# Designed miniproteins, single chains, part 110

Each design is a single chain, and the fold is of that chain. pLDDT is the mean over its residues in the fold that is shown.

## One batch from the design tools (miniprotein)

Design m3833
Fold by ESMFold2-Fast:
Structure m3833 (fold): chain A 74 residues (1-74)
Amino acid sequence: SVALMEEALRLAAELGRLIAEVLRKAKEEGDEERYQRALELGRETDAALIANRDDPEAALEVLREGRRRLEELA
């Protein structure tokens, strides 16, 4: 569905912005461990989205899991 793909792209952009914010805060605080975990989360999420580019439902699940993992870092 085009609508589901558009929703996935919107959520991906939002998750990317939130990851960038966590990276900025971790750098300001000198928290190298949190910085590396946030970088890894971003890379893993991007790879999973590429793998599921033709499956919008799977892409939405990847984004939900990414956000859950990010909340553990924030």
Scores: mean pLDDT 86

Design m3834
Fold by ESMFold2-Fast:
Order: sequence, then C-alpha cells, then structure tokens
Structure m3834 (fold): chain A 85 residues (1-85)
Amino acid sequence: MSKEELEAEILLALARMILSVAKLAFETEEDPKEAKEDLEKALELVEKLLKEAEELNAPEEILKEIREIKEEVRELLEEAKEKAE
C-alpha cells in the first residue's frame, strides 16, 4: 500500500467513526437543538475529510464511501433540524 493509500484509508476510518458517533448522538440526545449542533459539526468534519481524501487522489472506492457517509450525516441533520422546532 502506498503512503497516500494508507492516509486515504485512515481518512475513511475516521469518517466511519464520525458517522457511528453521529448516529448514536442522534438516537440518545434528548435536546433536539443540541443534536442539531452536534450533527452540524459532524457534517463539517466529514466534509473536511472528503476534501483531504480528494487532495490525496484517494481511490474512487474510498471517495465513494466517504461521500455516502457525508450523505447519511446530512440526512440525519435534516431530520434533527425538523425536530429542533
């Protein structure tokens, strides 16, 4: 594995961890406003990881997975926004 491939795999692992924590926070957080703020931060972090992976010319397989993770976090954020009335 090249250094760039290893770095891309680390970015993917971090994105997966962020998604897992975001899902758990969304399920367990009783304050909808706090859940929304946490999900906004999670989305920002995943977007930064995706940009860094793109700059590294990560394999398309890795880029696709990070994009899918970003979409899942975005969907959770939209649901949290609706609940944060």
Scores: mean pLDDT 82

Design m3835
Fold by ESMFold2-Fast:
Structure m3835 (fold): chain A 96 residues (1-96)
Amino acid sequence: GTKEASDAWNEAEKAIGDFEKGRRTPEEVIRAVRAAERMLLNLIRDEEFKEALRAAFETIIGAIEDGDKRPYLKLTPEQAEAIARAVTMLRIEAAA
């Protein structure tokens, strides 16, 4: 549900932040990011939103696999907007 997706996203953000600081392996971060991806995609019915969010996660994972310490900077504006929309959705659901 929404809480599990929120918890997974918070862990993925923490994992990416730790990776940027050299405190977590790429494999650990990719596992956290993939868990967040699966849980978020399970909540979304809008197929265009789902595809944009998948593309955003693939970009983040690819950057991590390449050892890029700034994965979020590799997102296109459309991919960044998909992430922002998903996070906003989780915050609204948590407040409801």
Scores: mean pLDDT 85

Design m3836
Fold by ESMFold2-Fast:
Structure m3836 (fold): chain A 88 residues (1-88)
Amino acid sequence: GRRAELEARLARLQEEIDKLAKEFIKNSTDPEKLKEIIERMRKLADELQRLIAESEALGDTRLVKRAQWLLDRVQALIDFAEKSLKSL
């Protein structure tokens, strides 16, 4: 069903965000890699915003909250990565 598809998408996005967070730590002094990581994180944020809208349309408040939490986390990572890039 649609809910199972949204939950699978959320799980995929969480895994991709976790991988990017690790890549950020590994490449924290590489400005070109940081720019690439920021761009990839922004695309994941856009996908999360779409997933939130679809979850709201479904009336799944728990999925909305889970996706919003992950969106807040990725936005914080983007902010931190941009500040790190500016400091290089």
Scores: mean pLDDT 88

Design m3837
Fold by ESMFold2-Fast:
Structure m3837 (fold): chain A 89 residues (1-89)
Amino acid sequence: PNQVKVGDDRDISVGGPEEAIRAGQLLEGTVTNTLSPDTGRQGRSKFSFERVGPGVGTVVFRVTITEREPFDDSELLPSTVTTTALDVP
């Protein structure tokens, strides 16, 4: 639901051992930003994931938006972000 831009950094905190394990298995991912269906536009964003350290009982990843379509910032809307995990061992 948050507007995203290229170069944005967002810290994702995952609490508990189960969630830390799940987050630790994510090496990279892709995210699809859905723009307003009323405008008929859709965008894709790619993220890089950087582990910035463990918190107390948490794991923190910094997510940097590296690529984004569409071309025009005026079409940025509150985005629904869907993360897909890529191949893991």
Scores: mean pLDDT 39

Design m3838
Fold by ESMFold2-Fast:
Structure m3838 (fold): chain A 81 residues (1-81)
Amino acid sequence: SMEEERRRREEEIRRRGEERGREARERAIREGVTAAAELAGRMGYERARFEAESGEELLEMTDKGVEELEEAVRKVVERLE
């Protein structure tokens, strides 16, 4: 039935929409960590150290940049709705 197929597509679209938001946030966070690690590398620090437990501390240093990126992504998602 076309109606049953439409219902399944609606359920899939809903789940994909939720996943898109989560993945966008996760990507923004990973990019923030990568940027901080690159900066630390240019300052002569060991990158691997910042990708472990201290990676969260580096995220705090790039928090403003990550927040701005997350806000931009959120605005795009909201406009698509």
Scores: mean pLDDT 58

Design m3839
Fold by ESMFold2-Fast:
Structure m3839 (fold): chain A 77 residues (1-77)
Amino acid sequence: SRAADAEEVLADVAAVEAKWEESVKKGREHAEKAGPEWMKKLEELEKETREALERVRELAREGRTREEIEREFEEEL
């Protein structure tokens, strides 16, 4: 079922996002100590990652398979 496939992809994206948010929190603490230049780089990476995760969710909702989504991002990353 397309709906079941989308639900699995969205669950995986949520798990990846949760791990990424933990990494970002730790990275932000270190970047704050390193200075404003590192904070700007972290903010840019955060924005790019959030946009990429939202694109994965959109593709999953459109009925793209996990394999199709992974291939799209392998070429983008």
Scores: mean pLDDT 75

Design m3840
Fold by ESMFold2-Fast:
Structure m3840 (fold): chain A 60 residues (1-60)
Amino acid sequence: SPGVEAARYAGKGNSTKAAELLMEAGATPEQASYGAFVATLFARAGDIEGGGKLAEEVAK
């Protein structure tokens, strides 16, 4: 899913690519920025799936 893939990039320190993936999925730039931030926090805590799910919810 786009959110889980974005969370994987965010976990690797590539929040720009994470935001791009969320925007490709239909998020506005503001939604994508916030979604990438949330995904980064969850990925750093070891929860890529949870971060991806919340990033997709923010992108709607």
Scores: mean pLDDT 80

Design m3841
Fold by ESMFold2-Fast:
Structure m3841 (fold): chain A 98 residues (1-98)
Amino acid sequence: MVETEGIEDPNATDEELKEHLREDFERLLEALGWSGLPEVEQLLRLAEHLAEEPLDREQLIASAAALAVSFEVTHETPKEEIDKLIAEKKEEIEKALE
C-alpha cells in the first residue's frame, strides 16, 4: 500500500476518489455477474442496487445517467456541462428501455 497522509485519508484527492469509483464500478459489475450485459442494463442494475429506497422509472434512469457521467467528468468540469451530459445520457437510457 502506498503511504498517504493517513491510513484511511478522509481528505483523499478528487483524482483518487474518481479512480476508486471506476475500480469499484468494474469490480461490482464482475462480482454481480453483470459484466457481460449491455452498458445501459449494467447502469440501471447498479443504480437500483445502490439505491437506499425503491426507485421509480424516472428516478432509476436519472440515477443511472448520473452514475455513467460521474466516471467521465472531472472535479474541474462545470456543473452546467455535467447537467447537460446527464440529460443526454437520460435520453439514451430511456430510448434503450423502449
Scores: mean pLDDT 70

Design m3842
Fold by ESMFold2-Fast:
Structure m3842 (fold): chain A 73 residues (1-73)
Amino acid sequence: SMEESIALAQRTVLRGSLTFIEHMVKNNGPKELIQKEVDATREFLQDLYDAGKVSEAEYQEMMAQIDAIEAAI
């Protein structure tokens, strides 16, 4: 459905953001900039979850990934 296609696209955007942040951490990017991107990605994921665009399992998985990234800063 169109709704499922949109949800898949939103998940793809979230995965891209996480990959970008992981690359910044791996390349010793500025901690303040990494934290800002972590915060923005966390808010984006929360907004999509609240809108019903990601499942509870996907939300928990992605939040855990964000938490792991933040712990590595």
Scores: mean pLDDT 84

Design m3843
Fold by ESMFold2-Fast:
Structure m3843 (fold): chain A 87 residues (1-87)
Amino acid sequence: SIEDETIALLEESAARFAALGTPEGQFLAAAFRDLIAGIREGSISVAEALRSALTLLDSVAPDLSPELRAEAERTKARLEELLRRAE
């Protein structure tokens, strides 16, 4: 389902951000996990979680290394595709 795909992508992204070992990476990982919890509890919609994740990624994009920027852009493309399907 779109919900399962969204949760899987958010979990994958959270793990990658946590692996950075930076305060920014840990903040993003925690934020993505909060979005997953919100979806599971029904307090936010899948579309709301996807929009929030996109906003969070945009907030850090200018400060990322080229490698991390490429990974973030790939994650954004996947989030945007899921958002189109969720609406």
Scores: mean pLDDT 80

Design m3844
Fold by ESMFold2-Fast:
Structure m3844 (fold): chain A 96 residues (1-96)
Amino acid sequence: SDLEKQAQVVAKKLLALYEEMTGKKIEELLNSDLLNEDNKNELQALKDLAEGKVTLNELLKSENKHIRTTAELLKELVESGDLSDETLRKLLAKIR
C-alpha cells in the first residue's frame, strides 16, 4: 500500500537522522551498551521496517508496547505528511 511504502521511506530517513545525531552507525548502536533493551528493540524494528523485513501493520500489532507506540507515531507522521525536523526529532527523542 502507499502507506507501507511511505512508512519504509520515513523509517530510512529517521535512521539516517539518528546516525547523524549520534555520530554512530545503526549496527554499532545495536551492538553497544549505549542503549537499553527497549530502545534497541525500537531501533531494530525501525531498521527491519526500513529494509522491508516487516510492515508497519505488523509493528502496530507487536506484543512490545514500545514498538507499538513507535509504530503509531510513525503512522501519524506518514498520514499527516509532517516530516519536519521538529517532528522527526520528537520521535527520535522517544527512542533515545
Scores: mean pLDDT 81

Design m3845
Fold by ESMFold2-Fast:
Structure m3845 (fold): chain A 62 residues (1-62)
Amino acid sequence: APPSEAEQTEAMIRIAVASAKAAARSQGLDPKEAAIAFLEEMREKGILTEEQAEAGIALVEE
């Protein structure tokens, strides 16, 4: 069976969060704040939906 859209979304968000945190660390920025800002910008650009961005922010804030 194909993976559910929710499972695919979770995997993509996890990768995006990890990438944003890595970029923030390389620039000496707060990884959590940078990851949240990155997810919000991706939502604004239509790369992530509101639901996807919210799930990503929850992962960062945990």
Scores: mean pLDDT 75

Design m3846
Fold by ESMFold2-Fast:
Structure m3846 (fold): chain A 65 residues (1-65)
Amino acid sequence: ADELLALGEELKAQGHEDAGRAAIAAGRALKNGDGVAAMSAGKELEELGFEEEGRLARERGLQAV
């Protein structure tokens, strides 16, 4: 959870606003125990071209389900 929040802030700092928001959404979902929402945010990251980051978010979402 905390690593995805940190990743989201880093992506925003690099100018990747949509990807940063998706990573932050995944991290918040994991903190709330919402693995399904975390997996959805991971898919959004993949659709934005951040396949590695999206895969990480989806794997962590699956572990939270």
Scores: mean pLDDT 78

Design m3847
Fold by ESMFold2-Fast:
Structure m3847 (fold): chain A 100 residues (1-100)
Amino acid sequence: NPLEKLKELIEKAIEYMKKAAETDGEKQAEYLKKASDYLVKARDLVLKYNEKELFELLIEGYEKMIEIYKNAKYGKELFAFQIERLEEGIKAIKKLLEKE
């Protein structure tokens, strides 16, 4: 079930993002790398199945991730790059959905 798998991948990415938001230095970089790996898997799954519902779930996941980084211990300024990448991702997916 690609929907169930996508939800699991998004939840794991969010878990590691929350851990990254609560720590510093090398451990933060490690958690961000793990979060990124789950996000890559989530994106690849969505692109593989190419179903509107999967793209919509990925957008919802990205919006939740942005909120986590904005509410991080050090605020959105430390995670500005991560937030920008997620916002760019949302725009790209929305543009794709408008085309279909």
Scores: mean pLDDT 83

Design m3848
Fold by ESMFold2-Fast:
Structure m3848 (fold): chain A 64 residues (1-64)
Amino acid sequence: MRAEVEAKLAEIDKIVREVEEKLGRPLTITEALDEKGEPFDPSLIASLILASSLGLKPKTLAEL
């Protein structure tokens, strides 16, 4: 359980850093996590990177 939480935190940090480097801007956690604070799948992160890099927003969650 604790190790699982630490793994989740490491994945969140990794995802956020990768997206921030790709976008060239800070990313809010809510753009990379669902409502439960779970990190999104890499394919969804790729969509967020593409949309934000083009100055667009994804159809659903980035508008939150």
Scores: mean pLDDT 51

Design m3849
Fold by ESMFold2-Fast:
Structure m3849 (fold): chain A 86 residues (1-86)
Amino acid sequence: SALEERLERAEALIEEMIARTTDPAARAELETRLAIVRFIRDALRAGEISEAEAEALLDELLRAVIALARREGMEDLAARLEALLA
């Protein structure tokens, strides 16, 4: 589904941010956010949460990760993450 594709793209972009960051605090925050994306994906696939609940959780997470990407100077990744908001 379009939501599953957005979750997979969010996971990949967060992994790219983890690969690029040299800040241990930013890395720890990103690893926490990555675990949350994986939790949302697994819960959605198991039917434990609705698509609407998963979209709300993903939107909140994306806003936090976009702010972190901008703080870390990763403007290219921030733009790609913003494309996942809707």
Scores: mean pLDDT 88

Design m3850
Fold by ESMFold2-Fast:
Structure m3850 (fold): chain A 103 residues (1-103)
Amino acid sequence: MAAERRREEEERRRRFQERLKKKLEEVVQYIKENFNLSEEQEKEIEKKLEEAKEAIEKSDEKEALEIYIEFLDFLLSIAPDSPIAAYELAMARMELWALKLEE
């Protein structure tokens, strides 16, 4: 009984983390393909992407979502006219707000 519930909770958390990591990679790829980035900007993005992915793997759903939001804010500081980053940031903030209401 307890083992099954723990497995389901861990699987749900893993799926959530994998979803966020995939979204990070998709947004980064979009920015690299659609924006003319400097070598320094690409290095900072890649470094912060790896740091964000590692932090998400060690985080609960709320913490992982906060890390995801911080990374999207960073991407928007580099590419402020990115509609995909702005959209994903707005969606992530709404999801975090909903999680905080449910507690």
Scores: mean pLDDT 80

Design m3851
Fold by ESMFold2-Fast:
Structure m3851 (fold): chain A 81 residues (1-81)
Amino acid sequence: SELEEEIKKRIDELEKNVKSVEETAQAYITQVENDPSLSPEEKAARIAAAQATVDAIRKNLPLAKQNIEDYLKKKEELRKK
């Protein structure tokens, strides 16, 4: 089904983007942990900010997936008249 393939494609693209952001955040956290120029307080603050960003993305992911499905289903319904 064309609709199912389109939904899958859009959700796969979203999940790929989320994974990329998480991998970038994890690399940043590792860099911060290994930076001898940063105080423990600065490290904690930067790590907390990176984790908060990932947490916000994860929290919003189910709604983002649902919005993609709802949008594409409504578009298909309107096409059928």
Scores: mean pLDDT 85

Design m3852
Fold by ESMFold2-Fast:
Structure m3852 (fold): chain A 88 residues (1-88)
Amino acid sequence: SAVEELRRLGEEAVEAARRGDTERAIRLLEEIRRRVLSLPLPATSATGAALLLIGTILDIEASDDVEERVEAVREAVEAVVEIVERNL
């Protein structure tokens, strides 16, 4: 399902952040954003999820702390998945 694919990408993004591979984590969050925008979600839900992911990318780029980046990715992925599950 679309939700299972988003969860898988999210897990990969968390692991990339944990390894200090911020570039890969950002690319995976951008892939999640692209997929969310292709789903038949209400416009407000899709926009909310997309903006959350953009904010998380900016937070990751601004932080040099691996644990802060991991937590930001984990929180964003969980929130996006919940938005998608609620609105599909």
Scores: mean pLDDT 88

Design m3853
Fold by ESMFold2-Fast:
Order: sequence, then structure tokens, then C-alpha cells
Structure m3853 (fold): chain A 67 residues (1-67)
Amino acid sequence: GAAAEAAKRKEEAASATIMGAGGLVGKAEGGKAVAYDDTQVVGEAIVDGERATVTVDFASGTATVTK
């Protein structure tokens, strides 16, 4: 239904945010949002062959990529 489609689109946008942030520091692959809300997105990606945790904080305007 429409609610399921909206949830899927929100998760897809969150995962795209993770891929974008990871892609700024290297070759990002398999980006996946683990937790997201209106203030932040936290996820994982493989960046240059290494697993990385990506955090984008909309409240503070910061993005952090930790390997």
C-alpha cells in the first residue's frame, strides 16, 4: 500500500545519503542505512574495500565516515 511505498522510499533516500557521504572519501559500495530519523542517518558502506560506518547529522550539518 501507499504507506509501505513511502517507507521504502524513505529507506532508499537514507541509503543514498550513506552512499553519497561514503563516496566523498573513496569508492563506496553496498551502502545501507541502519538507523534514520528527521535529524540523522547512520549506516554502513564498504569504502575502498573497507567496512565503514557513516553518520550524517542534519541538526549539526556534519557528516562523519569512520573505518
Scores: mean pLDDT 77

Design m3854
Fold by ESMFold2-Fast:
Structure m3854 (fold): chain A 80 residues (1-80)
Amino acid sequence: SSAEEEARRLLEQVREAAELVKEYKDSETVEGINKYIGAALTMIGELFQLDLLLKQGKISEEVLEEAKKLAKEAGLNLEF
């Protein structure tokens, strides 16, 4: 379904954002700090979208759990 395709895209975007969060979390430059903040905010927004899709019954719990795991491994523990 289109929702499953959107969920796969969102999960990939969470993976990409998580890598940036891990890369820049200890940055001491303005540029690095901005990349960290931008990636963290992007990841949060993508997780909210995945949570909404789960609430609508359009994706499995495993998809959101994988996204939350990626966020947690990057140092962001979000409760949904």
Scores: mean pLDDT 84

Design m3855
Fold by ESMFold2-Fast:
Structure m3855 (fold): chain A 92 residues (1-92)
Amino acid sequence: KVKVKIVLLVEEDTPEEKIEELLKEAEEKIRKEGGWEIVDVKILRGDRKKSLLEAQKIREEAMAKGIVTLLVTEDKEETKDAFEVIKERVES
C-alpha cells in the first residue's frame, strides 16, 4: 500500500478550473496504479523558485512518514516524469 501526497505548483493567477483539471489528471494516474492512496493535496501558488523550496520541505517531511510526494506542474511532461520517478521507486 503506497501513500501519496500531491503537491501542485501553479502561478498566482492560474484559474481554479485549470487547478481542478491538473489535480483530476494526477488523481486518475494514481488510482490506476492500484493500492496507491492519496493522503493529502497541497497547492502552492506564486513564484516557482519559492514554491520549489516549499515543495522540497514538504517532500522531506512526507518521506519521514513513509509518504511519497508527487510534484504536479502545468508542464505535462514534467508531471509525467515526476510520476515515473515515484513509480520506479515504489516498484524497487
Scores: mean pLDDT 81

Design m3856
Fold by ESMFold2-Fast:
Structure m3856 (fold): chain A 87 residues (1-87)
Amino acid sequence: MEELYEEIVRLLKEMGEALKNNDQDKLDEISQKLAEVLSKMPKEKRDEIAKIINEFYLKMQEAIDNGDDEAFEKTLKEAEEKIKEVL
């Protein structure tokens, strides 16, 4: 599970940067990689992680739209902590 945690956290960091740069191609690539990683998990954990990722995406977009770098960093840290709790 540690390898899955590290991979998801890496992909979330990449997603945050892609959102900040408005890089849709990179976001599509990251979404495909996240789906692949999630497919390796039991359904229960997959559904919970997917929920965390969706919340992360929405909060990240809001932080970027507001130019709030503190909220951006906080959103990433909260997602990392929530994912670690599930895995």
Scores: mean pLDDT 82

Design m3857
Fold by ESMFold2-Fast:
Structure m3857 (fold): chain A 110 residues (1-110)
Amino acid sequence: SMSLIERLRELARELIELLKTASPEQAAEAVLTVAKALLKSAPVEKITEAIGQVLRAIGAAIDALSTGDVTPVIEELERIVEWAETQSDEALEGTIKGIEEAIERLKKEN
C-alpha cells in the first residue's frame, strides 16, 4: 500500500532526526527494536531475509557502541526501511510499529 509506504517514510524521517542527538546506547536499542518488530511480522517465506536484517542491525548496534558514532545505526535503519518498502502490508505495518515504539522510547528518555 502506498499509504503505508508514505507512513513508513514519515516515521523513518522522524526516528532518524531523533537518532542524530541520541546516545550510542539509545541508537543501538532503537535499531534493535525496529529489527525485532520486522522479524515478528515477517511471513514464513521471508524469515531468512528478516533474520539477515536483524543480524545487520546487531552489527550496526555493536559498531555504534564501540565507536560512539550513531551513523552506522542511521545507515542500517535506512536499509531496513528500503527493504520493508518491498515487502507485504503486514511486514510494512510491523516495521511501522517498531519505528513508533523506538520514537516513543527516545522521546521519553530525552
Scores: mean pLDDT 88

Design m3858
Fold by ESMFold2-Fast:
Structure m3858 (fold): chain A 100 residues (1-100)
Amino acid sequence: KERIYELIERLAERLIERARELGALELAERAEAEPNPFARLLIAELGVRAAIEKPPQEQIDRALALIPKLAEEAEKYIENLEPEEQEKIAAELEKRLERL
């Protein structure tokens, strides 16, 4: 499980950097300040998407409100993975990192 958490943290770091480069400074700072690694990743992903799609602030605020529940669901999913499933998820996360 440690490898999956490491990859999630690295992916979040790359997406925070990407969000900053694209001008989503507020969401990048919010993600960097987020102590929960899954919530950090989700905020960083939102930052990148918001910079590209430029949705109204109301839509961004609604998405942010959903992140705590989505982070909890992601944590529960990872915690219940069998060893074989863990290897598959880790490989998928590594491929996502390589594409960034």
Scores: mean pLDDT 86

Design m3859
Fold by ESMFold2-Fast:
Structure m3859 (fold): chain A 66 residues (1-66)
Amino acid sequence: GEELKKRFEETKKRLREEVGLGPGRVTADFEKKKVTIEAFTEEVGEKAKKIAQELLPEAEIEVKLL
């Protein structure tokens, strides 16, 4: 619902600020509770996944290396 969308927006903000990941690199399927993160390095992907798991513990977080 609305709460999950708000936390997702906060997640995108933190990913941009802390790991330099642009908002276009993070997508969400709210029906399936799945978040996909596109990262250029494994280090960025690991950091991003940890942040997303903290803010969205009910969501499945998938990292795709570009």
Scores: mean pLDDT 81

Design m3860
Fold by ESMFold2-Fast:
Structure m3860 (fold): chain A 63 residues (1-63)
Amino acid sequence: NISDIFRRQYRSIQQQIQRYQRQNDQQQLRRISRAAQALSRRARRIGDDRTADQFDRLSQQAQ
């Protein structure tokens, strides 16, 4: 189920953002931001705009 995959990826990325923000690791935050943007584009291509918007927000939080 693609929805379950997106949910697990969302939680993983959110946890990584928190970790890298605590470490002040700007390089890793940029990498995670790009990963979230890629997932947002994938969700939008399959018509899941809600999931795409959630990943867009994660990408912004990683900045």
Scores: mean pLDDT 86

Design m3861
Fold by ESMFold2-Fast:
Structure m3861 (fold): chain A 85 residues (1-85)
Amino acid sequence: MKSKKEILLETEAEIIRLVAEHEGLSPEQKEELIARRLALVEKVPVEKLIENYKAAAEYLKKSEDPLYQEVGKIYEEGLKKVEEA
């Protein structure tokens, strides 16, 4: 059974991969970006991550940018998985 923290970290990694692929980053740049971001996210309490992801999802889903809308959906799906865990 995955922990809530593990689900939140997997959600962040999925978002970084999507953005990095859209920006045409190299595999090396993608891995470095994921590693740095996950190291920061790991230090944040689960409750605060949930609040941050909820705010991000609500904000990004209202964007006219299709990439931002997709990122918002990924945050929302991750939050749903956390509620089910």
Scores: mean pLDDT 82

Design m3862
Fold by ESMFold2-Fast:
Structure m3862 (fold): chain A 83 residues (1-83)
Amino acid sequence: SQEEIKAQAEALLQELEGLYQEAIELARNGQPIPASLEQRLQQVLDQLRELLEQLSDEDRAEFIARLNAILAKTQAELKAIYG
């Protein structure tokens, strides 16, 4: 159902935000980002994108906007650390 897909997408989006926050914290401490963390990030992103294609246009747009906000925040934080 659409409600089940939205719940799964919400859970994946929350996991994604946590994984990016972990990567930012590792970067701030001068620690390398483990390959396992990069692999999980890719898996979660792929799963999220697949679920979003099953949502209504309105719900998909809201999740995409939230995903883009997380990515933009992560990019800005990493640029501040490395730039």
Scores: mean pLDDT 88

Design m3863
Fold by ESMFold2-Fast:
Structure m3863 (fold): chain A 80 residues (1-80)
Amino acid sequence: AEAVEKGLRAIAEGKYAEALAHFEEALGLEGGIGAVLLAIGAGIEVALGGDLEEAAANLARGLGVSVEAARAAAEAVAAR
């Protein structure tokens, strides 16, 4: 759980390699790649005019983390 939240914080900071390392620790390489793609996908959804709260809630549910951590990651990716 904590390693996934650290991965999302790294996504929010634009540190994608560090994010993959944290997700890989919790989920393995395949799950780690999936987590990075889910976080980026949530940000792209918001950037295309999607609802931030809905994207954050869906990401949080998919990764088993807090909505706060998911929101920060989705918002940061959308801003890039």
Scores: mean pLDDT 78

Design m3864
Fold by ESMFold2-Fast:
Structure m3864 (fold): chain A 67 residues (1-67)
Amino acid sequence: SELAERLNSLPPDVAGQVLGALMFDPALRDEAIAAAPELPEAVRAAAGRTALPDLSEEARKALEEIR
């Protein structure tokens, strides 16, 4: 998917933070869930550990670009 391609262009930790944040967005959650199997295990693991208040500046910028 286009979302999976965009996330794969990011460092795994940043991609994981973005994926985790998208899981909490009602408009993008279903797309994020569909993209998750196409991503490396490292990205999925990082997403599972993501807390929205603790997003890095890079992850916040990437989220804004994807939206």
Scores: mean pLDDT 76

Design m3865
Fold by ESMFold2-Fast:
Order: structure tokens, then C-alpha cells, then sequence
Structure m3865 (fold): chain A 80 residues (1-80)
């Protein structure tokens, strides 16, 4: 179903975001951390676009809120 496909997109996003977060936390280079955060922002955009194509606007809104919350948590961990 479109809902199951959207959940798969969200799960893939979460796994990729976690991997980038771990790389950023292990990095001692500010330029590398900035580049990884930019990749995280790109991941949110790609996931939002994919989910918007699968779901109603109201359903997509709920996923957008979760994507942004995950991004904010990751950035907070990196920036302390």
C-alpha cells in the first residue's frame, strides 16, 4: 500500500540519518561535519518528496513532522 511504501521510505531515511550522525560525531573536522549536515538536509528533502507522491497531504504532514524532528535531534547531537 502507499502507507507501507511511505513507512519504508521513512525507515530508510532513519537508517541513513543515523549513519551520517555517527560519522559526524566521529569527525574532528568542522568542514566534514558541515558537509554531513548538508547531506542530512538533502535526505529530508528526498524523503519529503517521495512521501508526498505516495500519501494525502494530511498523511504526508505527519511524516514531514517526524522527518524534521529526527533531523533536529541529529543536529542537536552534533552541535551539542
Amino acid sequence: SPVDQAQAVFDAFTAQLDALTQQALASTDPAERDALVAEMVDLVGAAQDAIAGLLTPDQARAYEDRLLARLQAAVTQIEA
Scores: mean pLDDT 88

Design m3866
Fold by ESMFold2-Fast:
Structure m3866 (fold): chain A 64 residues (1-64)
Amino acid sequence: MAPATPEQEKFVKESTVSEEEIIEAVAELENISRETAERKVKEWKREKSAYYAQVVGMLELEKS
């Protein structure tokens, strides 16, 4: 998976979206179990994935 840009990493750090909301969104988007989504989200967060930053951005946009 592509690494997040410095701008995406800063955005994720400043985000008010909870890890729980991200896990639920990933489970719905990929049609996978919540347990599988939790494992993937924790891995992407550890790897500073660009995809993780995109999911956070989508959820932030949904709140506005």
Scores: mean pLDDT 77

Design m3867
Fold by ESMFold2-Fast:
Structure m3867 (fold): chain A 91 residues (1-91)
Amino acid sequence: MYTVRIEVDASGNIVELYIDGPEEGFARMIAWMASVLARKTGKDIRIEGRGDTPDQFRDVLVGLLKGLAAIDEGAAEVVDPETNARVVRLE
């Protein structure tokens, strides 16, 4: 099982970056985007995703990108129905 966990504070500091799987560059890009979004919203952002195969894990990372876009558009929590990739903007 592959796992990604990212926590970013409201100042954009990455306080957790855990990646156990392929596509490390893609996951790091997601962490950077979360950092930018946390600064923009002034809110902590938490990200979690899991996949059993490389292809499924890539789909998780795509789901996280979609989740970040939805948070930028005003959502507080996004769970991708196909991958269960989760992005949360804390209050």
Scores: mean pLDDT 84

